# Designed miniproteins, single chains, continued (4), part 96

Each design is a single chain, and the fold is of that chain. pLDDT is the mean over its residues in the fold that is shown.

## One batch from the design tools (miniprotein)

Design m15318
Fold by ESMFold2-Fast:
Structure m15318 (fold): chain A 94 residues (1-94)
Amino acid sequence: APAKVDVEKLKKEAEEALKLHPDEPLLFTLASPKPEEIEELLELGKELEETHNIEVVVLPEGMSAAEALAAERAALAEIAAGAPSKFVVAHLGA
């Protein structure tokens, strides 16, 4: 299947989720090995940060899927400790 990121659909789904859970912090974790998809995800995260109470977390380039999962678990722990919603972007290594 062509794995092209539909940024408009993701934005709508993220905004809808944030509106449905105004009192609950949400975690969005997005990973791609494609630099063009990472650029689109970073732009989406920036828009959400400007319009909603959400923190954009950019992981180092070249992370493995296991390292990205560890970062997601760390973000979940911060949210459980009272942090606002987070939008985590991982640029996976080849």
Scores: mean pLDDT 75

Design m15319
Fold by ESMFold2-Fast:
Structure m15319 (fold): chain A 81 residues (1-81)
Amino acid sequence: MDELIERVAEAAREAAFEVASKYLTPEDAQRIADTAKELARRWVERGVITSEEQGRELGEVWGKFFAAVLELDREYAAADA
């Protein structure tokens, strides 16, 4: 279980940093990973995530989702300029 949660956190941090590194600090990517780890723990407890492959996939989706939200916020700000 711990390994599975670690996979989710690592995948989320990597994905978020990779796609949002231009405006996301490494510290922000770490916070995203920490949040993903907390989410993963609950989902593993519920039996929603049962494999490391699923954990990695969830982490990647989570990281990309946060990156997309940040990009959307930036586009809204740019539209006002």
Scores: mean pLDDT 72

Design m15320
Fold by ESMFold2-Fast:
Structure m15320 (fold): chain A 70 residues (1-70)
Amino acid sequence: SLIRPDLSEEERAALRAEIAKLEEEVKKLTKKLKENPDLSKEEILSLIAEMLDKIGDALELALQLGEPFG
């Protein structure tokens, strides 16, 4: 199981904080993508790849907590 029932309150709080940080980073990248019309194809793909990596990391942590990503 990806859900970790053995996590302490401190460990759970740390994971929630990391998820929140990743969510904020994704929001910043999304804003950059939306507000910059002069981005090249390569720059757009690079930003999307970085967003997907951060979303993947956040989902992994959320699965360990048994909590939704959002």
Scores: mean pLDDT 79

Design m15321
Fold by ESMFold2-Fast:
Structure m15321 (fold): chain A 89 residues (1-89)
Amino acid sequence: MPKPETIKRHLALIRAMSEEELLRANELAPEVGDEAYERGWSQEEALEELKRRAGVRPDDPPLTDEQIRAIALSQPGTDEADLERVLAL
């Protein structure tokens, strides 16, 4: 059961990834996937480790509500009601 903060952070991190970083992470996905499975990592933890091994550490940048809205609304499937529910917490 992910916390609202985890959901906000996850969405922001995914969108903040450059296309190059995402491609490099995809190249490393099989190796990290195996390790994540063995160690019982969450999808979020596996994604962060993938980004790290792609040569980029996910720095924990400060999040703003406006930035999160902009990132979420860039996705065609994003529901504004769900977003407001997360931001209200």
Scores: mean pLDDT 59

Design m15322
Fold by ESMFold2-Fast:
Structure m15322 (fold): chain A 78 residues (1-78)
Amino acid sequence: MSPVIETLERIAEESKKAKSVDEAMDILSRVIEENVDRLTPEERRLLLEAVFYMMRLIEEGVPHHEAIEIALQRVKER
C-alpha cells in the first residue's frame, strides 16, 4: 500500500476521536510529522494535495472525519 494512503488512513482512524476541527488538525499535524521522513518528495506533495482538498471540504461544511475519509478515497482512486 502507498505510504501516502497509510498516512491518510492513520489520520482518519485517529481523528474519529477528535471532538473538534482543532483536535483533528493537531492529529493531522502529528501523524504527518511522524511519517514525513518515510515519504519521497513526490509522496509529500501528493499528501499535501490530499490535505488541501480535505481542508476545502471542511470549509464547505463537511464534518472533519468525513472530509478525511473523502480525501483518502480520492487518493485511492487517483
Scores: mean pLDDT 78

Design m15323
Fold by ESMFold2-Fast:
Structure m15323 (fold): chain A 92 residues (1-92)
Amino acid sequence: MSPRERAIAILARAAKVLQDGIDNKESVETLKEKLLEIIGEIEDPEARARLEEIVERMAEELEKAKTKEEQLSIADAAVGELAAVLAEALAR
């Protein structure tokens, strides 16, 4: 699998975990664990550290969210940030 194909697959898996987890009312802790496992597949330690920071910030915001709409908005923003980091890593 090319680095670009791997990045796209990781992003798609992360988005699916968030969508399915929020729809099924999974705990923030479970969502964080699943995302960190997916991100752990990234071999670039700088990119991985930035992705882990995004996941931790997202988890903190999800814990404060009171509605499903707020949770989905937070998840969408986090997926966008993950995509940006992966795009920057591929440009190097």
Scores: mean pLDDT 83

Design m15324
Fold by ESMFold2-Fast:
Structure m15324 (fold): chain A 65 residues (1-65)
Amino acid sequence: SVSEEVARDILAISLGITPGIEARVLPDGSILLTTRELTPEVLRKLEAARREAEESGYRVEVRLP
């Protein structure tokens, strides 16, 4: 429902400049979040980004190491 450009903007705002988190918009409009860190801070940022994207109408998948 929302464009790929808008999805990227939402994720950029949600993730800020936090290292260790990558966000990708897939061709079907789903959002993939990945990280190689399991710190509480990174997990908190992942959860916030997931909720923001889902509230905007996207499907979100999270991949941990």
Scores: mean pLDDT 67

Design m15325
Fold by ESMFold2-Fast:
Structure m15325 (fold): chain A 69 residues (1-69)
Amino acid sequence: NSILTLQRGLNALGVTELPVDGVLDEETREKLLKLFEELGLPAEYYDVDNLDESKLKAIVHAVLEAKAA
């Protein structure tokens, strides 16, 4: 489940606190959209219902780059 993987990964990186339930509720969507905006991700990433493994890896990489800056 891509959403579970994303929730676990972002929590492990300490950039947000999401329930690890695989559900995209309103609060989870708002936290993800805020993070994507802060990372400067393209609009395609805002379709959080259609995140594949490549997009998940890109999100994690963007977080790591932002922390290194």
Scores: mean pLDDT 72

Design m15326
Fold by ESMFold2-Fast:
Structure m15326 (fold): chain A 85 residues (1-85)
Amino acid sequence: SAAERREKEERRRIAEAAVVYIGEKIREESPSEEEKREKLRELSEEYKANGTPEAFLKAKGLSDKEVEELAKKNLERAKEEAEKL
């Protein structure tokens, strides 16, 4: 039970890290709205093709440490947005 809850939370954190990665890449590599749309489509197709968030991030060459750092960035952004409300 505790192990199952931990695995579900870990998968959720990895999924959040994948979403943050996609957003960061679109922001970094796409100066126009049209290019952002194309980049989102490309990354979304790669995400679906890999079947899981973890497999997607590993296919992009991310280490476990880099995945953890992206998850931390997502938590920090959520905290900052909550403080503005």
Scores: mean pLDDT 72

Design m15327
Fold by ESMFold2-Fast:
Parts: sequence; C-alpha cells; structure tokens
Structure m15327 (fold): chain A 68 residues (1-68)
Amino acid sequence: SAELEQQARSLIERANELLARNASPAQLRYELGGLEAMRRQLEAAGAPEELIAEVDRTIARLRAALAA
C-alpha cells in the first residue's frame, strides 16, 4: 500500500540521518529492528523490488556500523 511504502521511506530516511550523525548503538539497533520488521511487511504486501532493495541496503549499512 502507499501508506506502507511511505512508512518504509520514512524509516530509511531516519536510518540515514542516524548514520550521518554517528548515533548510539542502541539507537541504530532500534532502527534496524524497525527496518527488519518493515522488510517482512513489504515482502508480504508485494511492494516494489526497488524499495525492498533500498531497505536491504539500509539494513546492511546499519549492520556494518554496529560491527565497527
């Protein structure tokens, strides 16, 4: 749905903001959890592959930051 896609884009934008300002590991973990849950909802809803790919890239970036 358009609402679900908009929610996903908002979560991606927030994750990018947190990464840009070197947010705490706790904040990054919370956002990671939200994006992982959103990814499952987007897949179940048959959302555009491009949006799911962008969520996956954002999840990978959050995981990389947490491993550093």
Scores: mean pLDDT 89

Design m15328
Fold by ESMFold2-Fast:
Structure m15328 (fold): chain A 71 residues (1-71)
Amino acid sequence: MELTPEQIENALVRAYLEGILSPEQAEKAAKVIFSKGKEKYTIEEIEEELNKVEGLSEEQKRRVLEILKSL
């Protein structure tokens, strides 16, 4: 499965609205993921980038990945 930047952005916004991520955490995650400038990302690539984001718990990363896999 490959996701566009728009789909990833929508998933991060949803994670913020559901209380999974703070606004600051969602913004940091987006910045790290989109720093690669790709038109499409695999779930594996997104998971790797999320692991580089400081201050995210394993539970937060898991819940964000569940949202992304549902797209």
Scores: mean pLDDT 83

Design m15329
Fold by ESMFold2-Fast:
Structure m15329 (fold): chain A 76 residues (1-76)
Amino acid sequence: PRYLVEVTSSKPIDVEAVKKVIEENGGKVLGHSENQPTSDGKYVVYFLVEGDLDVEAVKKALAELGYEATIKELVP
């Protein structure tokens, strides 16, 4: 399956740290956006991920880094 992983933070997102979390939890990063400012003064990065991703483990690990994550499974 494929997933869209939306990561938000009050600080610029460490893309390499997020990629490592995804890869350690069954995902392969196919691509990602640059850090983009949000209207509320935060930062967002989108990751396109393939694999049998452990969604809950990724959310937990990203929260430990101080990031908020929304993960959507992409329907085939």
Scores: mean pLDDT 85

Design m15330
Fold by ESMFold2-Fast:
Structure m15330 (fold): chain A 77 residues (1-77)
Amino acid sequence: SPMSAEQLKQDYIASGQWVLDERETLLASVRAGERGPIDEIEFDYEKVKEQYGEDAAKALKEAFEVLREVSEEGRRL
């Protein structure tokens, strides 16, 4: 198991920086019509929990909820 990669991913998710980076990219692509809304993407909580631990899975789920909200806002602009 990639212990170092797992820890870095957890830190990145916990810092919220991943959400900010993805938010900017998603807003740009949604406005350009390059892709559908993020709410079409299914999040596999159990798979993430097994690979990265429960805290990482929870943080990633919360990040996806923010991304879905941003995607919906983009569709209404």
Scores: mean pLDDT 58

Design m15331
Fold by ESMFold2-Fast:
Structure m15331 (fold): chain A 78 residues (1-78)
Amino acid sequence: SMEALIEEARREFRRLAAGMSPAELRELLARMRRVRAKMEAVLAAGKIKDPAKREELELQLRMYDELIAWLEARIAAL
């Protein structure tokens, strides 16, 4: 079920991005990069003592890296 939810989220992200203008795609990329940088800073600060919460943040960072790479490739193909 979690794998299905993640796949659903990826599909919805790509669907929404498909309807965006080039300017909207670039703004989305800039926003995602800012959010990723904040998440990475939180992880790097070493203040998360709960291993499960650290693993959740690491998973979120990996998902953002995947989505950012997809979005960068999409914009490059415009």
Scores: mean pLDDT 83

Design m15332
Fold by ESMFold2-Fast:
Structure m15332 (fold): chain A 70 residues (1-70)
Amino acid sequence: SEETLKTAEEQLDYFLGVVRKLAEQGVPKEKLKEAGVSTVDGLAEQLKLTPEQKQELKERLLKRIEEIAS
């Protein structure tokens, strides 16, 4: 549902705040992307996301991590 996706996006925004701090501290981009994949996988399980929704969120999160850590 749209509400479920909104909840997932709010959790990912919180995670992206953590990613920004870790990137500032010199954590490698590869490690941040790995943590991002695990976070999306966990949210998809918890919120019962479809495979399509999970893939879309994963791609969006990885793109944002790339932008933050570049």
Scores: mean pLDDT 82

Design m15333
Fold by ESMFold2-Fast:
Structure m15333 (fold): chain A 68 residues (1-68)
Amino acid sequence: SRRDLLLAIAVHELSLDPEVLARLQAARTAAELIRILRETGALNVANLAKALDVSQRALASALLARLR
């Protein structure tokens, strides 16, 4: 599902605070996950780019864009 895919991407690609991770795991829908990520500031493409090489960053950005 979109929710499971978003959660997997967030957990593997983002350096998450344990409190944020707990909130994301409690979310039932993709829309709720996106809301939590935006509210906590975790969903920031610039921050994601710092953690990934160029090819991985391009893939992650494309996936995030498709989930909007």
Scores: mean pLDDT 63

Design m15334
Fold by ESMFold2-Fast:
Structure m15334 (fold): chain A 78 residues (1-78)
Amino acid sequence: SQWSQSALKNSDRAKAAGDDQLSQQLTQIAQQTQQAEQQGDSQKVQQLEDQFSRLSGRLARHLGDDELARIIDDVLAA
């Protein structure tokens, strides 16, 4: 999934910014999303996308990019 790949990329960014907890949470979401997609669990995929949006917003605030956080939230909410 493009969402799981984005979560892994954002995990690397969070780690580079010194937020190891956020990095671990983003990695876990990526892994859970891949598993849920493999199982055809669309409800769980939706829940994981919602979590990814929230964590991506935290990362963007940590990096000072509030506009990017809002764009990511809008895309994932649609």
Scores: mean pLDDT 72

Design m15335
Fold by ESMFold2-Fast:
Structure m15335 (fold): chain A 57 residues (1-57)
Amino acid sequence: MEEARKKLLETTINYVKENPELIPELIAEFERMKKLSTDPELKEFYDELIAKLKEIA
């Protein structure tokens, strides 16, 4: 995973660990972003984020 992608993932996960009430909203938002995306790599990134959010929910 490239540096920028890794930093974004880590920052997002750390933020939601401190604010777990936001997890359902963020999952819904990333699901929507995934549907709007036409880039397979970007869809994979959103899947990874959603999976990590579900792990900590």
Scores: mean pLDDT 76

Design m15336
Fold by ESMFold2-Fast:
Structure m15336 (fold): chain A 77 residues (1-77)
Amino acid sequence: SAEVRELAKQLSPEAEKHLKLAALYLLQNKPELALEHFRKAFEAEEDKTPVLAAAKQILRDLNREDLIPEVEKIAEE
């Protein structure tokens, strides 16, 4: 989506790569692998706020808002 692209501009290439892999795994109905890549995206950034915003937008775009609480838990690690 356009919103994800704008949020991704604030991220390192490493974080953006892991967010794209998370989205691809969600499209393949592999949420556990997607959550692993969301975790790696958070690990790539000192400021987790833009990563969390991008992750939530990916979940909204893919109609997987059920996973928002899990992504928020990962951000708190």
Scores: mean pLDDT 86

Design m15337
Fold by ESMFold2-Fast:
Order: sequence, then C-alpha cells, then structure tokens
Structure m15337 (fold): chain A 101 residues (1-101)
Amino acid sequence: AKAIVRVRIETRGSKVVITADAEGDPLLAYRLAQRLVKLLPGVTGVGVYGNRAVVIAEGVDADEALKAVEEALRELGFEIVSKTVSKEGDTTIVEIVAEKR
C-alpha cells in the first residue's frame, strides 16, 4: 500500500472522538482532519499532531461518525480493508483500517 490510515471512533458521553493515525503521506492526517470537519456537524475540537489527527464532535453518534469517516476515506482514494465494532457499557468503539495502493 502507498498509504495506510488506522481510525478509531469512540463515544464518550455526548461526544464522539475520532483518532486517525496515518502513514505513507506526511500530509494525510491533516487532509483527513479537514475533510472530517466539513462532513461532521457539531465539531468542537480538531488537532493534528504529526501523523495523527483527532476530531471531537458533540451530538453525533457512532453511526454518523462512521459514515463521515468512510466518506472522507473514499474522497481521499482509500479502500477500507477492515472494520471492527465493539461495545463496552455505554461506549461504542469502531476501528477501521484503510489502504491506498
């Protein structure tokens, strides 16, 4: 793969926290964060730290966050190669691996 993105979506009370770790393109985390901010309502926090992007949104559930992540990845030319959903009490965790060839 030319680039790989690993995304974790986690619900925290009324918040969704999206963390993306990118490799293969030094601007990829930044580009992903920009697209997620445009696609998600209720964004209250955005950070890019080298190869990591973090986006925080209020009033968005895990399914809405997942749809936004899937769309952002498609727009950047990525294919989703794995998707795992787990629940721990009131917390939903979605983990995605996407690749660009």
Scores: mean pLDDT 87

Design m15338
Fold by ESMFold2-Fast:
Structure m15338 (fold): chain A 98 residues (1-98)
Amino acid sequence: SMSPLEWLKEVVIAFTDTVISLAERLNMPQSYIDELKQLRDEVKQVTTISQLREQVRRLSAVVRKIAALIPDPRLQQLLLSTMDSIESLVQGVEKLLS
Protein backbone atom coordinates (compact mmCIF):
# COMPACT_ATOMS: atom_id res chain seq x y z
CA SER A 1 0.00 0.00 0.00
CA MET A 2 1.19 3.53 -0.78
CA SER A 3 1.68 5.88 2.18
CA PRO A 4 1.73 9.70 1.73
CA LEU A 5 5.51 9.58 2.37
CA GLU A 6 6.02 6.86 -0.29
CA TRP A 7 3.96 8.86 -2.84
CA LEU A 8 5.86 12.08 -2.03
CA LYS A 9 9.24 10.27 -2.36
CA GLU A 10 8.18 9.08 -5.85
CA VAL A 11 7.23 12.68 -6.81
CA VAL A 12 10.62 14.02 -5.61
CA ILE A 13 12.52 11.17 -7.37
CA ALA A 14 10.62 11.79 -10.65
CA PHE A 15 11.41 15.53 -10.46
CA THR A 16 15.10 14.81 -9.67
CA ASP A 17 15.31 12.41 -12.66
CA THR A 18 13.81 15.15 -14.89
CA VAL A 19 16.44 17.66 -13.65
CA ILE A 20 19.24 15.08 -14.25
CA SER A 21 18.00 14.57 -17.83
CA LEU A 22 17.86 18.34 -18.40
CA ALA A 23 21.35 18.87 -16.91
CA GLU A 24 22.81 16.08 -19.10
CA ARG A 25 21.15 17.48 -22.27
CA LEU A 26 22.50 20.98 -21.48
CA ASN A 27 26.03 19.64 -20.71
CA MET A 28 25.93 21.02 -17.16
CA PRO A 29 28.96 20.50 -14.86
CA GLN A 30 29.41 16.78 -14.06
CA SER A 31 29.72 17.66 -10.33
CA TYR A 32 26.09 18.93 -10.32
CA ILE A 33 24.84 15.82 -12.18
CA ASP A 34 26.71 13.56 -9.71
CA GLU A 35 25.26 15.51 -6.74
CA LEU A 36 21.71 15.11 -8.17
CA LYS A 37 22.25 11.34 -8.60
CA GLN A 38 23.53 11.06 -5.00
CA LEU A 39 20.52 13.06 -3.71
CA ARG A 40 18.12 10.84 -5.72
CA ASP A 41 19.63 7.70 -4.12
CA GLU A 42 19.43 9.32 -0.64
CA VAL A 43 15.73 10.18 -1.19
CA LYS A 44 15.08 6.44 -1.82
CA GLN A 45 16.45 5.69 1.70
CA VAL A 46 14.30 8.35 3.47
CA THR A 47 11.94 6.93 6.15
CA THR A 48 10.46 10.18 7.62
CA ILE A 49 8.89 13.35 6.24
CA SER A 50 11.49 15.42 8.15
CA GLN A 51 14.34 13.57 6.38
CA LEU A 52 12.59 14.13 3.02
CA ARG A 53 12.27 17.89 3.75
CA GLU A 54 16.05 18.10 4.42
CA GLN A 55 16.83 16.20 1.18
CA VAL A 56 14.49 18.54 -0.76
CA ARG A 57 16.33 21.57 0.71
CA ARG A 58 19.63 20.08 -0.57
CA LEU A 59 18.00 19.35 -3.96
CA SER A 60 16.74 22.97 -4.14
CA ALA A 61 20.31 24.29 -3.65
CA VAL A 62 21.64 22.18 -6.57
CA VAL A 63 18.64 23.00 -8.81
CA ARG A 64 19.17 26.76 -8.22
CA LYS A 65 22.86 26.41 -9.26
CA ILE A 66 21.76 24.58 -12.44
CA ALA A 67 19.02 27.16 -13.15
CA ALA A 68 21.62 29.98 -12.96
CA LEU A 69 23.48 28.31 -15.88
CA ILE A 70 20.39 27.90 -18.14
CA PRO A 71 20.61 30.33 -21.14
CA ASP A 72 16.82 30.39 -21.81
CA PRO A 73 15.23 32.65 -19.13
CA ARG A 74 11.81 30.98 -19.65
CA LEU A 75 13.23 27.48 -19.01
CA GLN A 76 15.20 28.90 -16.02
CA GLN A 77 11.98 30.35 -14.53
CA LEU A 78 10.02 27.14 -15.22
CA LEU A 79 12.68 25.04 -13.41
CA LEU A 80 12.77 27.45 -10.41
CA SER A 81 8.94 27.58 -10.21
CA THR A 82 8.73 23.76 -10.34
CA MET A 83 11.36 23.46 -7.57
CA ASP A 84 9.39 25.98 -5.43
CA SER A 85 6.21 23.92 -6.05
CA ILE A 86 7.95 20.69 -4.91
CA GLU A 87 9.22 22.43 -1.72
CA SER A 88 5.68 23.74 -1.03
CA LEU A 89 4.19 20.28 -1.63
CA VAL A 90 6.60 18.62 0.86
CA GLN A 91 5.89 21.35 3.47
CA GLY A 92 2.12 21.00 2.89
CA VAL A 93 2.21 17.21 3.32
CA GLU A 94 4.31 17.57 6.51
CA LYS A 95 1.65 19.94 7.96
CA LEU A 96 -1.16 17.56 6.89
CA LEU A 97 0.54 14.63 8.71
CA SER A 98 1.17 16.68 11.92
Scores: mean pLDDT 90

Design m15339
Fold by ESMFold2-Fast:
Structure m15339 (fold): chain A 90 residues (1-90)
Amino acid sequence: ESPEARAAGAAAVARAEEALRRAEELAREIAALDPSKAPEAERLVEALRRLVEAARRGGPSAAEAAAALAERLLRELEELYEEVKRRAEA
């Protein structure tokens, strides 16, 4: 594989891992604000963990697809966090 493809794959894995770290932080915050939403947040984090594993095991193309899906799930978790935060302040 080209050096560019290898670098792109490594960057995609790093993006997926960063998304997982942020998701774990958000899940803890969601659980603290609304324990009833903790199972939903935990399901999203578990899906993100599987995507990180897929990114690490796959080639550059698979890593990029997994990173894109991980970033999408992180956005869903961020939306859940904002909803829980708004309800806690209402």
Scores: mean pLDDT 86

Design m15340
Fold by ESMFold2-Fast:
Structure m15340 (fold): chain A 94 residues (1-94)
Amino acid sequence: SIEDEFLKEVEKLSKETFEKLEELNVPEEVKQMVEDMIKQALTMALSGRPFEEIEAEMERQLAKVLAAAPEKAHPVIEETYKKLLELIRKYEEA
């Protein structure tokens, strides 16, 4: 199903993201914030929230994550955010 494929793609993105964050020795609190951002986006998408609402919430959460994260982790976090939004857009347009 479209939902099953979406969930698998998000799980793959999460795994790749956390492997990279571990390599960068990112603090556990920052990893938790990234996990919360991903889970919130997933929950909103599965609940049928409009893409624009999800994007606005994710932008808010991204700002908080980047403020807490070491600068060396910013590219990984920003790339994760972009890929997550692309997956959500694709899912909601399906």
Scores: mean pLDDT 88

Design m15341
Fold by ESMFold2-Fast:
Structure m15341 (fold): chain A 85 residues (1-85)
Amino acid sequence: GLEEAEEAARRAAELAIRESKDATKATAAALAAIGAVANLRYTPEDAEGAEASLQAAVEAARAAGSERATEAAERALELAREALG
């Protein structure tokens, strides 16, 4: 459900900070993932906004160079789509 999507997005933020060698990119990826968590928690009725924020989190994690953060963000997007579709 949406709580599982939130957990996956939080994991993406955590992994980006732990695994990225670029502090600026790690911070951007963590902020994008936390923004997605906020959308899932506070505007769960906005499916388009949730997908957009999670897609941004995936792109930011990829740019940060963490494969596990990218996988976690992609999992959050998948779980959100299942819960909202």
Scores: mean pLDDT 84

Design m15342
Fold by ESMFold2-Fast:
Structure m15342 (fold): chain A 82 residues (1-82)
Amino acid sequence: EEDFELDVRIALLEIRVAVLKLASQKVTDPEVRKKIDELIKEADKLIDQARAETNPVRARKLLDEAEKKIDEAIKIMKEHEK
């Protein structure tokens, strides 16, 4: 069931975004924080677009893009730990 698979993926990405929002509060560098916040905002937008998308191929691409934004935010956060 394609809709179920997409709904599960959306829910998991929303959880990842929520965890990142909490983790980003520990970032003390304002420029680093700004980059992370922008990536989180872009991921949220892509997840919302995927939720509204009726074509499963396009929905998957939007979720893939959201996942890339999340991974980029995690990478930046790890590089600027401490």
Scores: mean pLDDT 82

Design m15343
Fold by ESMFold2-Fast:
Structure m15343 (fold): chain A 83 residues (1-83)
Amino acid sequence: MGEKVAELAREAARTARELGLPRTAAALDGLADRVRRATEAGRLSEELARKVEELVRKGRRAAEEGNEDEGVEYASRAMELLA
């Protein structure tokens, strides 16, 4: 679960970079690193992973719609869940 969620965040960050949304891309890359660290520490439950995955998908959609502030917000919410 954690590895899949981290990969989805990396893919979303790549999409944001290709669309010219550097702040969203950086936030999603930071989220991917945090998901990986939480998984390694045993802090990522299945329920938490599902919530983070939903926020990653919303962040990707915001990037695809050109909404950089929304993309950053969704990534930030996911990172707060992992704090």
Scores: mean pLDDT 86

Design m15344
Fold by ESMFold2-Fast:
Structure m15344 (fold): chain A 83 residues (1-83)
Amino acid sequence: SMENGKFMSELFNYLDKDKDGVITLAELKEKWPDLLKKFPQLSNLSHLSAEDVFGMLDVNGDGVITEEEFQLRYAFLVHPAPK
């Protein structure tokens, strides 16, 4: 939906600070503490390391997360809202 698309884009752009179109493990690790504060929707991930979450999103194991991979796995970051 448009709302999911907006949040997904904001989240990806927050992590992709270098604007190279991919998220590296180093970028995720650097942003991990601030990410959880900025996006409280991700609070369920606070018990996971950045490396654990990176592994969940890096679908093909190439060591980077592309925007397409992020779109495919985004739902696993925002736990299904029990609302």
Scores: mean pLDDT 70

Design m15345
Fold by ESMFold2-Fast:
Structure m15345 (fold): chain A 76 residues (1-76)
Amino acid sequence: TKIDELRRQAEELLEQARKLRQQADSLDHAADSYPSRKDELQKLADEYREQADLLLAQAEALRGEAQNLEAELRRS
C-alpha cells in the first residue's frame, strides 16, 4: 500500500542518514590523522551531517504522511 511504501521510504532515509553520520565521524577521525587535510575533511564531515539532518527531516515528514493516510482509511 502507499502507507507501506511511505514507511519503507522513511526507513531507507533514516538508514542513509545513519550512514552519513558514520562517514562524517570517520572524516573527523581522518582529520586528526592528516593535519594538512583537516579543513577539507572537516568541511566534508559538516556537509554530510547537514545532509543527514535533511534526510531525517524528510523521513519524519513521510512518517507523518503515512500516519495521516492511515487515520483517513480508519475513519471510513
Scores: mean pLDDT 86

Design m15346
Fold by ESMFold2-Fast:
Structure m15346 (fold): chain A 90 residues (1-90)
Amino acid sequence: MLTEEEAELLQEFALAATEVLKQIGDEKKAEELKQKLQDYAEGKLSREEMIKFLEELKAYIESNKDKVDKEDLERFLKLTDEVIAALKAK
């Protein structure tokens, strides 16, 4: 089950990731992100599956970093690393 702290961190991450994806112009990737977050919240994705998705999303956004504001990119990367660390902490 998601802790309240994990849910809050995922929400902050989702807002930052959505802003970055909007700047890239990839609405399909934004919808995929929403679906993965929903599936994880509903217990349809394991922590390991969520971590894999976040690492793939991070790589995708880094490959498009030229399309993203530096401050928004740095915020996204920091929050992504914090979420991955929180999910791996056991």
Scores: mean pLDDT 82

Design m15347
Fold by ESMFold2-Fast:
Structure m15347 (fold): chain A 64 residues (1-64)
Amino acid sequence: MSEEEKEALRKKLIEELEKQGYSREEAERRARAYVEVMEKYGLSEEEILESLYDGSVIVRKILA
């Protein structure tokens, strides 16, 4: 991923996590962790975002 793509994804993830009730600091920490998981396992932006809406989708896929 390019740095521009990472920044855009982090911003989007932070916004979604804050909507779920996480603080800005926790949202930033979690967003960074999601981007790292995405890079490590080759997950798409859609797959990461789906995990925030459906809960555990990314975890279930990785552990399958």
Scores: mean pLDDT 69

Design m15348
Fold by ESMFold2-Fast:
Structure m15348 (fold): chain A 68 residues (1-68)
Amino acid sequence: SAVDEARREAIEAAKTGNPEEAMLAASRWGQRAVDAGATPEEASRAVAKGLREGGYKLSDTPPAAPPL
């Protein structure tokens, strides 16, 4: 699904170790998931999960869904 694709691409972007690249990829693939019929909440959760699984450190604030 587009949501699974967004999560997978976020994992790969997070693995690069580049925060800007990771966030740009998450935004891009999250938006593509929404365009494919996912809700913004589903897309945000998928890319946030992917970033975490890829080793990206989210901010030191409590975890919130990233903006898309």
Scores: mean pLDDT 73

Design m15349
Fold by ESMFold2-Fast:
Structure m15349 (fold): chain A 72 residues (1-72)
Amino acid sequence: MDQVISDAQQLVKQFKDKLKNGEVTQDDINQLTQMIARLHASKPKSYIEGMLLLSLISEAYLLKNLALKKFA
């Protein structure tokens, strides 16, 4: 349903803005990790919803890995 996708889009946008400004914290990374788990637990009810879920999961993983590399 649209609620999980909407929440994920908002969190991803917030994370991108913080990453751009060098303001990402461990709590931000933890929130993104929890959202990735929530997206994986979600069951798409249509092909379009499935594509949106996969896109958001992929983007969230890339952002998490990018943030971790900057602080490694």
Scores: mean pLDDT 80

Design m15350
Fold by ESMFold2-Fast:
Structure m15350 (fold): chain A 63 residues (1-63)
Amino acid sequence: DLEAQLRELDRREEELRRRLRELLEKYASDVSKYTAAALRAIGELFDLRQQREALRKQAELEA
């Protein structure tokens, strides 16, 4: 249950990290385009990490 949700968040975070690396490779000669795309992906990563933190705190309350 909780472990499965954390695993899913891990998978999505790994996917975002991979996309960021691909964007860097694609836009290596155009830093501004890379920066814009990276900021969007970082925003998604932030959201996923906040969801993970909320789940962990929920688990503590359910102890």
Scores: mean pLDDT 78

Design m15351
Fold by ESMFold2-Fast:
Structure m15351 (fold): chain A 94 residues (1-94)
Amino acid sequence: MKEELVKEARELATKLYEDAQSRGIKLSKSLEELVEKAEKVALEAYEKGWSRAAIRDYVVAVVLDEIAKDADPKQAAVYYTASAVIRIGAEVDI
């Protein structure tokens, strides 16, 4: 259901934001901005008819990319790599 996808996107964005802050990453975006982006991506993927698993993975990948932009080079490499792997997996499930 659409409301469940929005809720899941919010929960994933929040968890990743909190994890990034605990790792000392100085985020330029607020939690609400990251959540809004995650919800938008989830809704766009839902409208395209993607599976719930593919939607979830794409939301995670997009959020990881946003966090990576504010991370140091070593942390950024880990986040970008995780995003790329998840994104490739999500495309197989579409």
Scores: mean pLDDT 82

Design m15352
Fold by ESMFold2-Fast:
Structure m15352 (fold): chain A 60 residues (1-60)
Amino acid sequence: DSERAALVEKGLLLTGTRDRELLERVLREQPALRAIAERMLASLDNEPPAKPEAEARARA
């Protein structure tokens, strides 16, 4: 299915993207890429935040 091949290619582009707004848009507009977009959003949510690292420095 050529259309599915195009969607897979677009999904691969999304895996390199950390743009939450773009990922949320894909979830709404492209249900075929929902699994990829959802996984990327979960990855962003579980990404170690920079703020705790600044607080760790304050402990010193």
Scores: mean pLDDT 62

Design m15353
Fold by ESMFold2-Fast:
Structure m15353 (fold): chain A 87 residues (1-87)
Amino acid sequence: MAEARELAEEAERAGAEIAAIVAEALRAGVAVEDLPPEVLERLRELEERIRELLRRAEELGAGEEALRAATEPLAALAREHAELMTP
């Protein structure tokens, strides 16, 4: 299923991009909400893209695979940096 694989790969890329942006903000000591408007718009675009990819993957029976691909980078970052994001 080339289509399902492609959707999962796109979802993983989008999730990794979000994780990279958040990780860089945390390393710089900047709260995500204080990021430049252009970066916040990029994050919103990536989030919307992930939602679209997940919906399409679900229709192909690959929703769980795509969801895991998209969320694993973000979940790992959230776990590793939870203490840095909360006082």
Scores: mean pLDDT 75

